# Designed miniproteins, single chains, continued (2): the designs that were tried, part 12

Each design is a single chain, and the fold is of that chain. pLDDT is the mean over its residues in the fold that is shown.

## One batch from the design tools (miniprotein)

Design m4359
Fold by ESMFold2-Fast:
Structure m4359 (fold): chain A 158 residues (1-158)
Amino acid sequence: DDVQRLVDAVSRLESVAITANNAIASQLAKLKSTSSLSSAASLSRGAADTHRVARDLAERSGAAGLPDVATAHRVAAGLNLGGAGSLDDAAKSSSPDDSKILRALAEMNRALSDANLGAAAALTTAHRTGDFGTAADTVNSLADDLESKSAYYLSLAS
C-alpha cells in the first residue's frame, strides 16, 4: 500500500526533524544566553512542535492529510530559516570557537529548511497526482539526508 509507505516515510522524516530541532535547542542551551540564541532556540522548539503536529496529521488522516502536512512543513522551513539567520548574526559577535558552533547549527537549520521544502513539494505533488510511491521514496531519501547532515553538523558543534 503506497499510501501507508508514504505515511511511514513522513512519520520517519518528522521524527528525524524533531530530534534535529531539539538537538539545536540543546546545544544552544550550553552557550551563554543572548537574545539571538534565545530566539534561535525558540524557533527550533517551534519547528519541533510543528513536526509533532504534522506527524499526528499524517498518521491519523493518511492521504487526506497531505495538504495540511505540506503546509506544516512550509511553516517549519520558515522557522528554521529564521533560526539560521539569528545564529549567523550571533556568530559575527562571538569568539572563534563559539562562532564555529553557531555556524554549524545555522547550517543544520538550513538543512532542516531544505528538507522541509522538499517534503512539502513531494507531498503536494503526491496529493495532486496520486503517485504516493514516488513521494514515499522522496521523503525517505530526505529523511536519510537530513539524518546524515544533522549528525555531521552536530559533530562540528560538539
Scores: mean pLDDT 92

Design m4360
Fold by ESMFold2-Fast:
Structure m4360 (fold): chain A 84 residues (1-84)
Amino acid sequence: ARDANGRTPLHLAAASTDPDAVARVQALLAAGADVNARAVFDNVVYTPLMEAGRVPDVELSRALAEVLIANGADVSAVENPEPA
């Protein structure tokens, strides 16, 4: 399911500041969540990895990014790519 901004549960978990965020991301990926799922807001494409990078807790942000990258997150530079 997606929210009003097109974010998947994986985007929401990756944007979380909760200590359980890493476990939620792992559970969603194990359930087949798209690690590269795209959410479009204000003509900008956001992936779960981009959301993890915005988490103010540096250790949590790093742990979320590592889990996403280990599960195939695209780390390539993107210039406002068109939604699929």
Scores: mean pLDDT 71

Design m4361
Fold by ESMFold2-Fast:
Structure m4361 (fold): chain A 110 residues (1-110)
Amino acid sequence: GNSLGRTELHDAAYEGDVEKVKELLEKGADVNAKNDYGLTPLHLAAMSKSENAIEVVKLLIENGADLLARNDQGFTPLELALFFGQFDVASYLGNQMALLKLKPIPVAPV
């Protein structure tokens, strides 16, 4: 264990290790685990310089990653992707977030 609260899924997501991400999720790894900076695996995938970053992002989202999670600085995975120039990841995350906004707002029963 490292001193930053980082899980093996955080490291695999940042490295773009698609097969390791799949293995860890199949073993029940917490897709929304936060490290000591409030970063989830999806945040780290969005920051990744790996050519497999988009594949890891898709895999995490398919397994229930929270697209709206904010780190300790208040950044979402989309905002970090933009910050690190990962425009393919940012476009994908933006489209997925737009789909969330199209869902009916849960209001009190009429």
Scores: mean pLDDT 79

Design m4362
Fold by ESMFold2-Fast:
Structure m4362 (fold): chain A 63 residues (1-63)
Amino acid sequence: MTPLLAVATKTVEVSTPGFLSFKKGEKVIVLEERENGFVLAKSLVTGEEGWVGKSLLEYIGEV
């Protein structure tokens, strides 16, 4: 999959390993999609990678 740029639609703070925490308006790169509604994303603010619900992101283009 070509990496996609997306923006967080709301603030999410999680303590679960493997999941991404982010703030509303934070930009992320989507690296992989799964059919279960989760994507692997990397925060452009923190550099952290983790799983995030696809419904929490608004896709804005390719990187």
Scores: mean pLDDT 78

Design m4363
Fold by ESMFold2-Fast:
Structure m4363 (fold): chain A 88 residues (1-88)
Amino acid sequence: MRTPLHDDLDAGADVNAQDENGYTLLHEAVGLGDLEVVERLLEAGADVNAQNTNGYTPLHIAKLIGDEEIIELLLKAGADENAKTNNQ
């Protein structure tokens, strides 16, 4: 079953497009714990260090959830594990 995230990828949408709150498809996929979509987005050239309006990267969201597989994928893709939020 296709999710809205899968539909955006299939439509050829800008993988690094941000919503009003600065969330990319990668932020959303990480928040959902969708490992397959995270892998597809990284392969499509998603910015692993993209920040939302609060300065959260996908890695920050993965750490909040505690999903070690997604954390490892993001780090392998070049995520900055020392990135700071705008609210620190």
Scores: mean pLDDT 73

Design m4364
Fold by ESMFold2-Fast:
Structure m4364 (fold): chain A 61 residues (1-61)
Amino acid sequence: PVGGPATPLHLAARAGDLARVRELLAAGADVTAQDSEGLSAFDLALEHGHAEIARVLFDAL
């Protein structure tokens, strides 16, 4: 990951790994956590074009 500290949820959302996103959410990952640029995992999913991941993250908010 480029751009400083990010949670595993940020990395999975950026990578387009829907299975990993679901696993992390089931484990209680903080959907509202922001990286060093103030971006949430939802923001990264949208920026990287992962519509299904963005939907899953939005529903978890």
Scores: mean pLDDT 78

Design m4365
Fold by ESMFold2-Fast:
Structure m4365 (fold): chain A 59 residues (1-59)
Amino acid sequence: GKLVEAIRDYTATTPDELSFKKGDILEVLDDSPGEYWKVKSLETGKTGWVPRRYLAELE
């Protein structure tokens, strides 16, 4: 799927969200219109919703 990089740290505020660190590579699973995308962490294998503004698309 589409790969993105975290541009800053994020701490999940709900059980449906994913925490990550700046520089983490994530795979986008759901890029539906809105402020949140569903992603999978390549470091942990966990999935969750994250604010898309914290992500930069990798080619």
Scores: mean pLDDT 81

Design m4366
Fold by ESMFold2-Fast:
Structure m4366 (fold): chain A 130 residues (1-130)
Amino acid sequence: SMADRIAAAQARDAYGRTPLHRAAEAGDLEAARALLALPATDVNARDNYGYTALHLAARAGHLEIAELLLRYGADVNAQDDVTGDTPLHLAARARHFEIMELLLRYGADPNAKDKNGKTPFDLLREVGLA
């Protein structure tokens, strides 16, 4: 039934991750698109660590999925519960420059500080882009 499909799409694993989290981390654009088309899909669902699907796409370098999530209303400035990292912090750590540009276009705060007081651009400097 449609209710069974919605329930499956909202199911959480041992880490509190939804299928959308897993599709975003794996780079499965077709699965991400299908999940986002379902009614009541929470694009901003948080796992047990406060990560959203956008955090995972940004960390993994999946540009097309990151753009898809943002078009569906993903919170560009969401902070995880462990480090206080935004998607822009994670893209910066991973040096995914095209994702950083995308996030900034959608209103990512380049001055957001993680729990260590670091901005995304502080993290770029720390990984030796000199």
Scores: mean pLDDT 90

Design m4367
Fold by ESMFold2-Fast:
Formats: C-alpha cells, sequence, structure tokens
Structure m4367 (fold): chain A 58 residues (1-58)
C-alpha cells in the first residue's frame, strides 16, 4: 500500500526514516498503532515513521 507524506519529518533515531511533504512511501508493515515500517520510493531506504504524518495514496 502506498502513502503520501502530509508534512516533513526528520528522523530522531537511526531506525526512523526522514521524508518531505509529498514524498511517496510504500507501507511494508504496521508495527503498532503509532508507527509504520515504510520504504521511500524516492531513496529506496526503509525505516520507522509516525503514522500521523502519512495519508493513504489512492
Amino acid sequence: MLAVAKEDFKAKTKEELSFKKGDILEILEVVNDEYLLVKSLKTGKEGLVPKKYLEEAK
């Protein structure tokens, strides 16, 4: 499933992924209610991101 970043996010740990508003991310796994494991289609990198910064891409 694809998602679009609603806002810029800066990783605070090495496990998190930084992204910019409008970036398209592939959701790989729902880790918990607050975090998703995603892959950036722009960079090919994977990491944890807060779910609240993403919206489902249609």
Scores: mean pLDDT 81

Design m4368
Fold by ESMFold2-Fast:
Structure m4368 (fold): chain A 106 residues (1-106)
Amino acid sequence: STDSNGETDLHQVARAGDFGNIGALLEEMKKNGEDINAKDNNGNTVLHLAASNPNTPVEIVELLIKYGADVNAKDNNGNTPLDLAKKNNASQEVIDLLLKYGADEN
């Protein structure tokens, strides 16, 4: 399901920083054949929102990548998850993880 902003339940969880149910939501997405790289009305994937939140645990970012999140997806402003992580002072561990999985340093 999406809201009026094109946000899935995963987008809402990532934006709120409430990752308690994220494993169950990812399995539901997989069962329903839904795209983890679905974009909201701003072009943000779930990985953009998770990476932009400095309180996101590194394990959550890795879990999203494991489920097929595109580390080089661009939002409507041309920002990748790595760009948003740097802008929002995400942990060095999150930045290093994105680079390890092929994020471009543009």
Scores: mean pLDDT 84

Design m4369
Fold by ESMFold2-Fast:
Structure m4369 (fold): chain A 64 residues (1-64)
Amino acid sequence: SEFDKFDKDGDGVITGDELKAYLRSQGFDPSDAFVDSLIKRIDKNGDGVIDKEEFEEMLAGSVA
């Protein structure tokens, strides 16, 4: 699934480090500030990570 591309540890959450690693694998060199900004937009709980439910809600919103 799409979530598995980001969740490198398989712990059920996406961290800023995992998101940064994914973006680097796609040929981007994101700043820590950019990654933090992306997480802030998706992270509805304010815990600094993206869980599967938040990720699925984001995808559902983008396809509506």
Scores: mean pLDDT 69

Design m4370
Fold by ESMFold2-Fast:
Structure m4370 (fold): chain A 93 residues (1-93)
Amino acid sequence: MSPLEHARAGDVEAVRENIDYRDENGRTPLHWAAFAGRLEVVKLMVELGKELAVDDAGLTPLQLAALMGRDEIVEYLKDVVDPAGRTPEDVLA
């Protein structure tokens, strides 16, 4: 089972052991947690300084959360990972 499947499931302990994992598309556990709406995994990855990761398409976890309508994760990540003060709409534009 991949570390990304654990991130999608919200398994914080399994993600903690594999925080630097990247899939074939360059996505981290933070990307998959944001996609799946797993706030606890998102918080763990941010605490470990992984918030600035981009995938091979140049997508951030914030952009994936916004695309999937994960409003709670978008609000959490935009205050942490956007020092320019951009909104989710600005990030997707």
Scores: mean pLDDT 70

Design m4371
Fold by ESMFold2-Fast:
Structure m4371 (fold): chain A 90 residues (1-90)
Amino acid sequence: MKDEKGLTELHKAAEEGDLEKVKELLKKGADVNAKAADSEKAGEYAGKTPLHLAAQYKHWEIVELLLENGADPEAKDVNGKTALDLAYET
């Protein structure tokens, strides 16, 4: 389920670096390519997938796990940035 920013629990676990939680959520069928809302309420998260957040916060083990589970590395946030672009900007 998504919160008011369009974030899933997978987004939050990826941002926090919680590898165990990411593994459990993926096992439960979490949408690896879920996007945060494109609205002002999403702020810095707008259009981001869990892969964007894992890469932005340099949680490389989670980045690898998400990619192995079908995360789209070419997905762009509302600013046209991929997860790799965010990793270089941080």
Scores: mean pLDDT 79

Design m4372
Fold by ESMFold2-Fast:
Structure m4372 (fold): chain A 124 residues (1-124)
Amino acid sequence: PETPLHRAARAGRLDEVRRLLAEGADVNARDNNGRTPLHLAARYGSLEIVELLLENGADVNARDNNGETPLHLAARNGNIEIVKLLLENGADPTAKDNNGLTPLDLAKEAGHEELAEIIEEAIK
């Protein structure tokens, strides 16, 4: 079920995210798609919300019902700053979704060449 924290993260409402976390909202709560607030912040491009969620113990490698991590969603959207922040916080750049696609594959499919280079440099 979707929580207020999911809605605030999707809407980019930083002050509401901050308040909800201070009130003890579950940072790793899952919606009906298996997505955490971090998945939504990464998808919708809210860098400060991604940072705040990670500071509050968000699982950087959480998998949704499609096997997608927050890094998959940020890579598809071309959010270079969010991708860098997720990688700095231990995101797995080799993680495969249920279609066998990595964040690198999604960046390349979306035509995000500079971002693909950044992800490739993170792969050992």
Scores: mean pLDDT 91

Design m4373
Fold by ESMFold2-Fast:
Order: sequence, then C-alpha cells, then structure tokens
Structure m4373 (fold): chain A 94 residues (1-94)
Amino acid sequence: SSAYEELLKELLKIKSLLSEELFKGFLAYISKLLSETPEEKREEKIKEIARFLKEVDKEGIKEHILANKEGLKKILEKLNSPLFDELLEKLESL
C-alpha cells in the first residue's frame, strides 16, 4: 500500500529524533490506534496518520512525545500487537 509506505517514511523521520525507548512508545501508540480501527477503515486511518506526521512540526511532535513519555511507556508495556511487531521489523530493516 502506498499509504503504508508513506507511513513508514514519516515514522523513520520521527525515529531519527527520538531515543529507541521513546520511539517504541510512540510506535506502540500508533499500532494501538490502527489495531482498534476496523479493517475496512484501516487504510484510511493509515493515510490520516501519515498526512498528520508529514504536516506536523517535527520539533513540536518531539516535545509532545516527551511530555507524554510515561503514558506511552504504559501503552508499550501493555501492548500485544502483531502490527507493532511488523512495523518495528520493517523500520529496523530500513
């Protein structure tokens, strides 16, 4: 999916700005949003997230992630998602 490739591209840019633990927390949040989205709406949700990440100020999103680091850590610790594992593997291979 072109939307999925755009999402991966934007996630790689965010990854370069964050520590590994902070990025995994953020990725867990994104994976949770996608896993909770009905399959029929998932590609649309991927497009929405990719567009948001493309348009958002990178320093602003970094500050937002840092401000929410404890919440993101809790999401990561509780998450059991095949989508998280798939996204992480694809990002680590790039």
Scores: mean pLDDT 84

Design m4374
Fold by ESMFold2-Fast:
Structure m4374 (fold): chain A 60 residues (1-60)
Amino acid sequence: FQQKLSLFDKDGNGFISAAEIRHVMTSLGQNPSDEQVDFMLREADIDGDGTLNDFELRIV
């Protein structure tokens, strides 16, 4: 499954795409803005875990 996650990398960072972040946030009953999704994507890239573990922890 992790191998297929690299196929979602549309920005070239090898991690979760904006579409995947949006999907997760929506499943949690939230409606993220483009800015929030972009920020979350960058945070996931910095963390380097390749998973959405910081989706609402450190958005700053």
Scores: mean pLDDT 54

Design m4375
Fold by ESMFold2-Fast:
Structure m4375 (fold): chain A 78 residues (1-78)
Amino acid sequence: KLHELARKGDLEGVKKSKEDVNAVVDGLTPLHLAALYGHLEIVKLLKGDTELKNRFGLTPLEIAERLGNPEIVEVLKK
């Protein structure tokens, strides 16, 4: 599942996945998980709907800001 691949940082698995990048599982998209776990290359690759809020009302950008990951913040701003 794309969510698990994004959570684990499996870049090759994410590249091979044909699943919907905007799919929501437990209120989280794969992009939320990639931002939460600090997987910069997966964040760059996924590029789904960056404005989707998780169950806590947070976008992937807001998660990256709260965790203090400036590289992921820069990628998600545009």
Scores: mean pLDDT 77

Design m4376
Fold by ESMFold2-Fast:
Structure m4376 (fold): chain A 67 residues (1-67)
Amino acid sequence: ASLKSFGEAFRIFDKDGNGYISAAELRHVMTSMGETTFSDAELQDMIREADIDGDGQVNYEEWLAMM
């Protein structure tokens, strides 16, 4: 799938326009869009790496840059 498709999905969840979504919402988007390449543990580790502040909020543009 195109990174553009993921970016648009993330923007729908980012109603505040601050560039962040929760780790749970990020996981939901990845699984709902049929991303099965990563195990649950691998996806959790990637989310922790992207969540630099450890606050449970992920900058989804940084997430897309990692993919």
Scores: mean pLDDT 69

Design m4377
Fold by ESMFold2-Fast:
Structure m4377 (fold): chain A 60 residues (1-60)
Amino acid sequence: GPKLAVAVKDFTANSEKELSFKKGDELLVLEELDGYHVKVKSLKTGKEGIVPKEYIKILP
């Protein structure tokens, strides 16, 4: 199933495909796209989008 993650820093979307979030926001990792990007769903807003992996910490 999807993995939990937490935002480690603020991120502002640069395109309609990306998701903005704030440090500490809880996210679900839906899909790993490559070594640098994941598709996530915000648990706070319910919105989905692509984010850089280095902005999140995937939880064990």
Scores: mean pLDDT 85

Design m4378
Fold by ESMFold2-Fast:
Structure m4378 (fold): chain A 63 residues (1-63)
Amino acid sequence: GPLREAREARGLSQRDVADAVGVSQATISRWERGEITPSRLLLGRIAAALGLSPAEVARLLGL
């Protein structure tokens, strides 16, 4: 999905993003599969980890 593609385009593993955001790799995997939606606070942390804005991350998640 778009979130996974954005992460991979930056050369980041699920573990790299998980460690940066402070969540498990399973949580990153569930977000990338659309099984769960991150909170607004976690959107900000994902955005910082990927070098994107929170609004850009929200679009990648279909929000």
Scores: mean pLDDT 85

Design m4379
Fold by ESMFold2-Fast:
Structure m4379 (fold): chain A 68 residues (1-68)
Amino acid sequence: VTDSNGNTALHLAAKTGNLDAVKLMVNEFKADVNAKDKFGNTPLHLAANNGHEDIVEALLLEYKADVN
C-alpha cells in the first residue's frame, strides 16, 4: 500500500525518523528498501534529506540499500 506520492510505509518511517518502524518494515514485512516513490526517491533519499543519519546507516550497512 502506498500514498498518492507512491510512498510505502518504509518511505514514511524513513522520512519521520522512526528507526524502530524502519526495522519492523524490513524485518517483519519484507519491505523493499529500494522502492521508489513517484519522484524516484528511495527511503534512503528521504532519510538523508531529513537528516536521519541513524536510518541512513541502517539502510546502507544492515540492509544494503542502493546508492542511486
Scores: mean pLDDT 78

Design m4380
Fold by ESMFold2-Fast:
Structure m4380 (fold): chain A 60 residues (1-60)
Amino acid sequence: ELGLYRALKDVPVDSSGFLALKKGDVVEVLKVLNSEWWLARSLKTGKEGYVDKGSLEKIP
């Protein structure tokens, strides 16, 4: 579950604490919070925030 993931779609942020992503952005998952939400860091921007698990694909 931890590791590098790629955004499958654009993810706009609508509230504080959430990570905004563009399709293809790479993130490092830092913590699994629950079945739906992870804490991740964008490698492009260095920002950290919550991201929906369904919007990410693990990089092999």
Scores: mean pLDDT 78

Design m4381
Fold by ESMFold2-Fast:
Structure m4381 (fold): chain A 57 residues (1-57)
Amino acid sequence: MPPSTPVTREVAEKLWEIADVFAEEGSATSTPEQIEKLKKEMAETRKQGGLKPAPKV
């Protein structure tokens, strides 16, 4: 059964936009290594969701 969480989509979009703005400003105080580590964690969280990938090939 699919989850009924419409907020997830709206919140996700806002989070991405905020992250982009922070990335530009954080370039002075953040290190590229930390950014890469964060990306890995994000990928893991998606995996925890247990969503099936939709390959269209």
Scores: mean pLDDT 55

Design m4382
Fold by ESMFold2-Fast:
Structure m4382 (fold): chain A 75 residues (1-75)
Amino acid sequence: ARRERLLRQALALFDADGDGTITYEQLRALLRSLGYHLSDEEFEELFAEVDTDGDGTIDYAQLLEMVDRLEARRA
């Protein structure tokens, strides 16, 4: 799907280390580049919901879940 392709491209752009994960700050910038304008508190709540291992990074699967939650909130 177009969304999955855009998310993979955005993840690769912000994943400077190429390890398939991004940090809290990189994710925030990525979501804003996709047109998701969240408050700091909204972003922190959403990040905590998907970062179940608590390492402060998320992978592609967690990114997809986060975007799905954001799209559900728009509906």
Scores: mean pLDDT 72

Design m4383
Fold by ESMFold2-Fast:
Structure m4383 (fold): chain A 61 residues (1-61)
Amino acid sequence: SEISSLKSQISNLESELDEAKKKLQEALSSGNTLEASKLSGQISSLEMQIDLLKKKIKELE
């Protein structure tokens, strides 16, 4: 179903979000402020995408 497909997409994005958060912690620990800024932007984008997909699932219920 479309809902199952959307849930799979969310799971994939959540995995990417977890990886980005780990990399952000590493960048901050190493003092790499440029990489940290890039990763913060990526994290915000992923969180927005996940929220939009969750909203779409709610509208399809």
Scores: mean pLDDT 88

Design m4384
Fold by ESMFold2-Fast:
Structure m4384 (fold): chain A 57 residues (1-57)
Amino acid sequence: MLARATRDQPALMPGFLAFKKGDLLEVLREVNENFWLARSLATGEEGYVGKAWLEPV
């Protein structure tokens, strides 16, 4: 699933994805009820993102 970031997010801790508002992310899988594993289409990096910070496209 493709999703768009609704806000900027710096790398807060190891394993979390850094992104900017408007970035397109490929959601790879659900990790738990609050977090997904996603890949940045801009950088190719993978990491955890909060579900509340993404909108489907």
Scores: mean pLDDT 79

Design m4385
Fold by ESMFold2-Fast:
Structure m4385 (fold): chain A 61 residues (1-61)
Amino acid sequence: AAAARQAALDASGARGNEAMETVKKIRELAKKGYSVEDIAKETGLPEEVVRRVLEALEAYE
C-alpha cells in the first residue's frame, strides 16, 4: 500500500525503491510469524515504523 511505503520511506530516509522493498520484506517476515521486535531487528527500523507498516498491510486483508 502507498501509505505503508510512505511510512517506511519517511522513517528510514530511503528512496522509493528501498522503501517498497522494506515493506515487502516486512510483509514476508510477518507471514512467517516474526514479531514486530524481530522484524525491527531484521530491517533496522524502529518498532513503531514496523507496526505502522503492518497495520497498513492488515487493512488490505
Scores: mean pLDDT 69

Design m4386
Fold by ESMFold2-Fast:
Structure m4386 (fold): chain A 77 residues (1-77)
Amino acid sequence: LSEEEIEKLIELRFEGYDVDKDGVISLEELKEVYLSLGLSEEEATKQAEDFIKKYDKDKDGVISYEEFKAALKEEIS
């Protein structure tokens, strides 16, 4: 899967699971996405950590919807 496809899956998961919470995606939610794509626990954890490090602009350890949208804009531009 491409990086864009993974970002879209995370966005859909964000909307489905976290719409009524604090508006963030946790490391655990990201791991679930990668596990659903057939990655091992170790690989899913690595990919989720890399995603958070790449897109976590305010360093709170989670991806807010705003951070995710801003990151997606930067990748596409």
Scores: mean pLDDT 65

Design m4387
Fold by ESMFold2-Fast:
Structure m4387 (fold): chain A 155 residues (1-155)
Amino acid sequence: SEEELLERLDELEEAILANIDNEAARELVRRLFEQLKEAIRNGDRRTAEAVLQALAELITRFLPPEVALPLLDRLREIARELGAGRAVRQIDLSKAILSDPALLAEFRSIPDEDFLEFIEKQLDLEINNKLEKLNNEVAKKLARIKVEAEELLRS
């Protein structure tokens, strides 16, 4: 039911927040879960999918791998139930990044402020169905990391 899905999201939010020390990241996660619940209640599939992708990237960035992997599995189940195929894809890439220590270190070498700014800008573009592609050094680095993660998934 929708009520059971929203309860699962509340439990997932608490588990994620328990493992994030960065205050700006914590505030973004809280805002994203509120936005996700509203999108689900309103049947806004585009917003739900974009928010799920952003949450996957935040989990990958800020949580230890041993904590992140089970939480990404829970997020993936929700994304699959919602038909959020792009979010499922992002979660699979996130799991590949977390499973490769060198790629994870490269991903986490982006400064927190630059990463959080990128996530917010990407989310706004996706929700508003804008075809504008972010073309800065952070975007280029994240795109390269995702290509390497895709190669790991195919191996």
Scores: mean pLDDT 88

Design m4388
Fold by ESMFold2-Fast:
Structure m4388 (fold): chain A 72 residues (1-72)
Amino acid sequence: DPNARDADGRTPLHEAAEKGDVEKVKELLKAGYDPTAVDANGRTALGDAVRNGNEEIKKLLLKALQEKGVTL
């Protein structure tokens, strides 16, 4: 469910980005998960990727945000 959230408002996309799971991030973006979704602390999956230094996930999320017309 692309709209599923845990107790902290986090989506599966947030969790995959935090874990550094590149393949899962690709799968979730292809499945239509929203890269603009924020958790209970106002964090996006991109923020999680930046915090853990995962350059590949950061690039994937930046591309997905551009495709949605988000200004970076």
Scores: mean pLDDT 76

Design m4389
Fold by ESMFold2-Fast:
Structure m4389 (fold): chain A 60 residues (1-60)
Amino acid sequence: SHLAKVIKDYKAKSENEISLKKGEIVEIEKKGDKLLIKSLTTGEEGEIDIIEAMKVLELL
């Protein structure tokens, strides 16, 4: 898994997704066309589609 920084707020669109706040540090793992995301700031876990994630995450 890799670390990434949230550069833009993201609001979860389903119960399987995670909401992210700008400035959070997250751990990411690829799973098909999705990223599994764990916020190291809040401890919350969820998924985001890779195309959506590319708009809101910066790889560290």
Scores: mean pLDDT 85

Design m4390
Fold by ESMFold2-Fast:
Structure m4390 (fold): chain A 80 residues (1-80)
Amino acid sequence: TVKDKRFYTEEEIAYREFVQNELQKLVNQGLTQQEIGERLGVSQVTVSRYLSGKTLPPDINKVVDLQVELGIEDIKRALE
């Protein structure tokens, strides 16, 4: 199977939407866009663009890893 490292594939767009939802949950729980940016290694402005769906993260693999970590942290926070 050919895997394209293109930021505008349907699969990557679906992952971006999922990441946006997870990031939005963290913001709603009191995390700042700056704190999220630090975890992604990007600026707060870039995080704002991720949340609005205007851009894909620069590293799709890092996004997948971050998505899992953010989901786990969100669950842990919800359980406390």
Scores: mean pLDDT 64

Design m4391
Fold by ESMFold2-Fast:
Structure m4391 (fold): chain A 60 residues (1-60)
Amino acid sequence: MKKLAVATEDYEAQTPDELTIKKGERLLILEEVDEDYVLAKSLKTGKEGLVPKSYIEVVE
């Protein structure tokens, strides 16, 4: 089941596989990759990438 999340802090992508996000940005969680990262899609930009779980809050 896909979940909605909100970025709690700004995060700059460190690798091509990661997603740059801004605080307050809405994300769709596509997949939990491991304990530290999710694969997410930005609802603002439509881009997909890995996001650290510590930088987001799941809301649905």
Scores: mean pLDDT 81

Design m4392
Fold by ESMFold2-Fast:
Formats: sequence, structure tokens, C-alpha cells
Structure m4392 (fold): chain A 65 residues (1-65)
Amino acid sequence: FRAAFKLYADGNGFISTKELGTVMRSLGQNPTEAELQDMINEVDADGDGQIDFPEFLTMMARKMK
């Protein structure tokens, strides 16, 4: 997960919500647009369009149970 996050993270250690679908697909996941929106709403509640690495890991842990 860390390697995939690094590929898409900007210099500040964030990925954009627009990149989330691409990152998920690179990890062998294929979420629907509804599933992506649910994940974004859970981790980006304030809507700033950025996801940091700890939030990304929390999201992935929830989906890989």
C-alpha cells in the first residue's frame, strides 16, 4: 500500500480524491463510483479533496476485512 500511495501522493504526503479510484485499481481493487464516494465521505468529511496516508490505510483496512 505505501508504494502505491507514494506513486500518487504529492510532495505534501496527500493524494487527491480524484486519484483514489486510480490508486484502488492499482492495488487490484475495482470499486464502483458509489463505493468510492462512500469512502471519500468517510475520510474527507470536510470536503477539501485531500486524503493523507493514515486515512488511506484506515480506509483500506476497512475494505480488506
Scores: mean pLDDT 68

Design m4393
Fold by ESMFold2-Fast:
Structure m4393 (fold): chain A 65 residues (1-65)
Amino acid sequence: SEFKEAIRLFDKDGNGYISAAELRHVMTNLGEKLTDEEVDEMIREADIDGDGQINFEEFVTMMSA
């Protein structure tokens, strides 16, 4: 999917994590018709530890069926 491919580009360390800021950037640049509030809510749900690091595989699973 486009979303998974975009996240891969931002996972420069290959550790399976993406920062909340990078994830927000991905969501806005993929043409998602989401408000800033909706993006923040998704990030908050994905960033369970509140450390600004999100496991992108889990996030992709959450966004896909």
Scores: mean pLDDT 65

Design m4394
Fold by ESMFold2-Fast:
Structure m4394 (fold): chain A 71 residues (1-71)
Amino acid sequence: SLREKILKTIGEILDLIGDILELEKKLKKLEKEGGDPEEIEKLKKEIEELKKELEKLKEELDKLSEEIDKL
């Protein structure tokens, strides 16, 4: 159902937000402590990829919301 798809998408969004926040916390710690530049760049890329996935899920949620409005 549309409701089940919306709830699943919201859950996936919340999980990704959690993952992003955890990686951003790790990145800030490494930057503050003078960590390995290659590890810092790797974390930045991982965060950017997760943010892209988050934007895709937000777009999917918007489309599902439009489907409800048309019912």
Scores: mean pLDDT 83

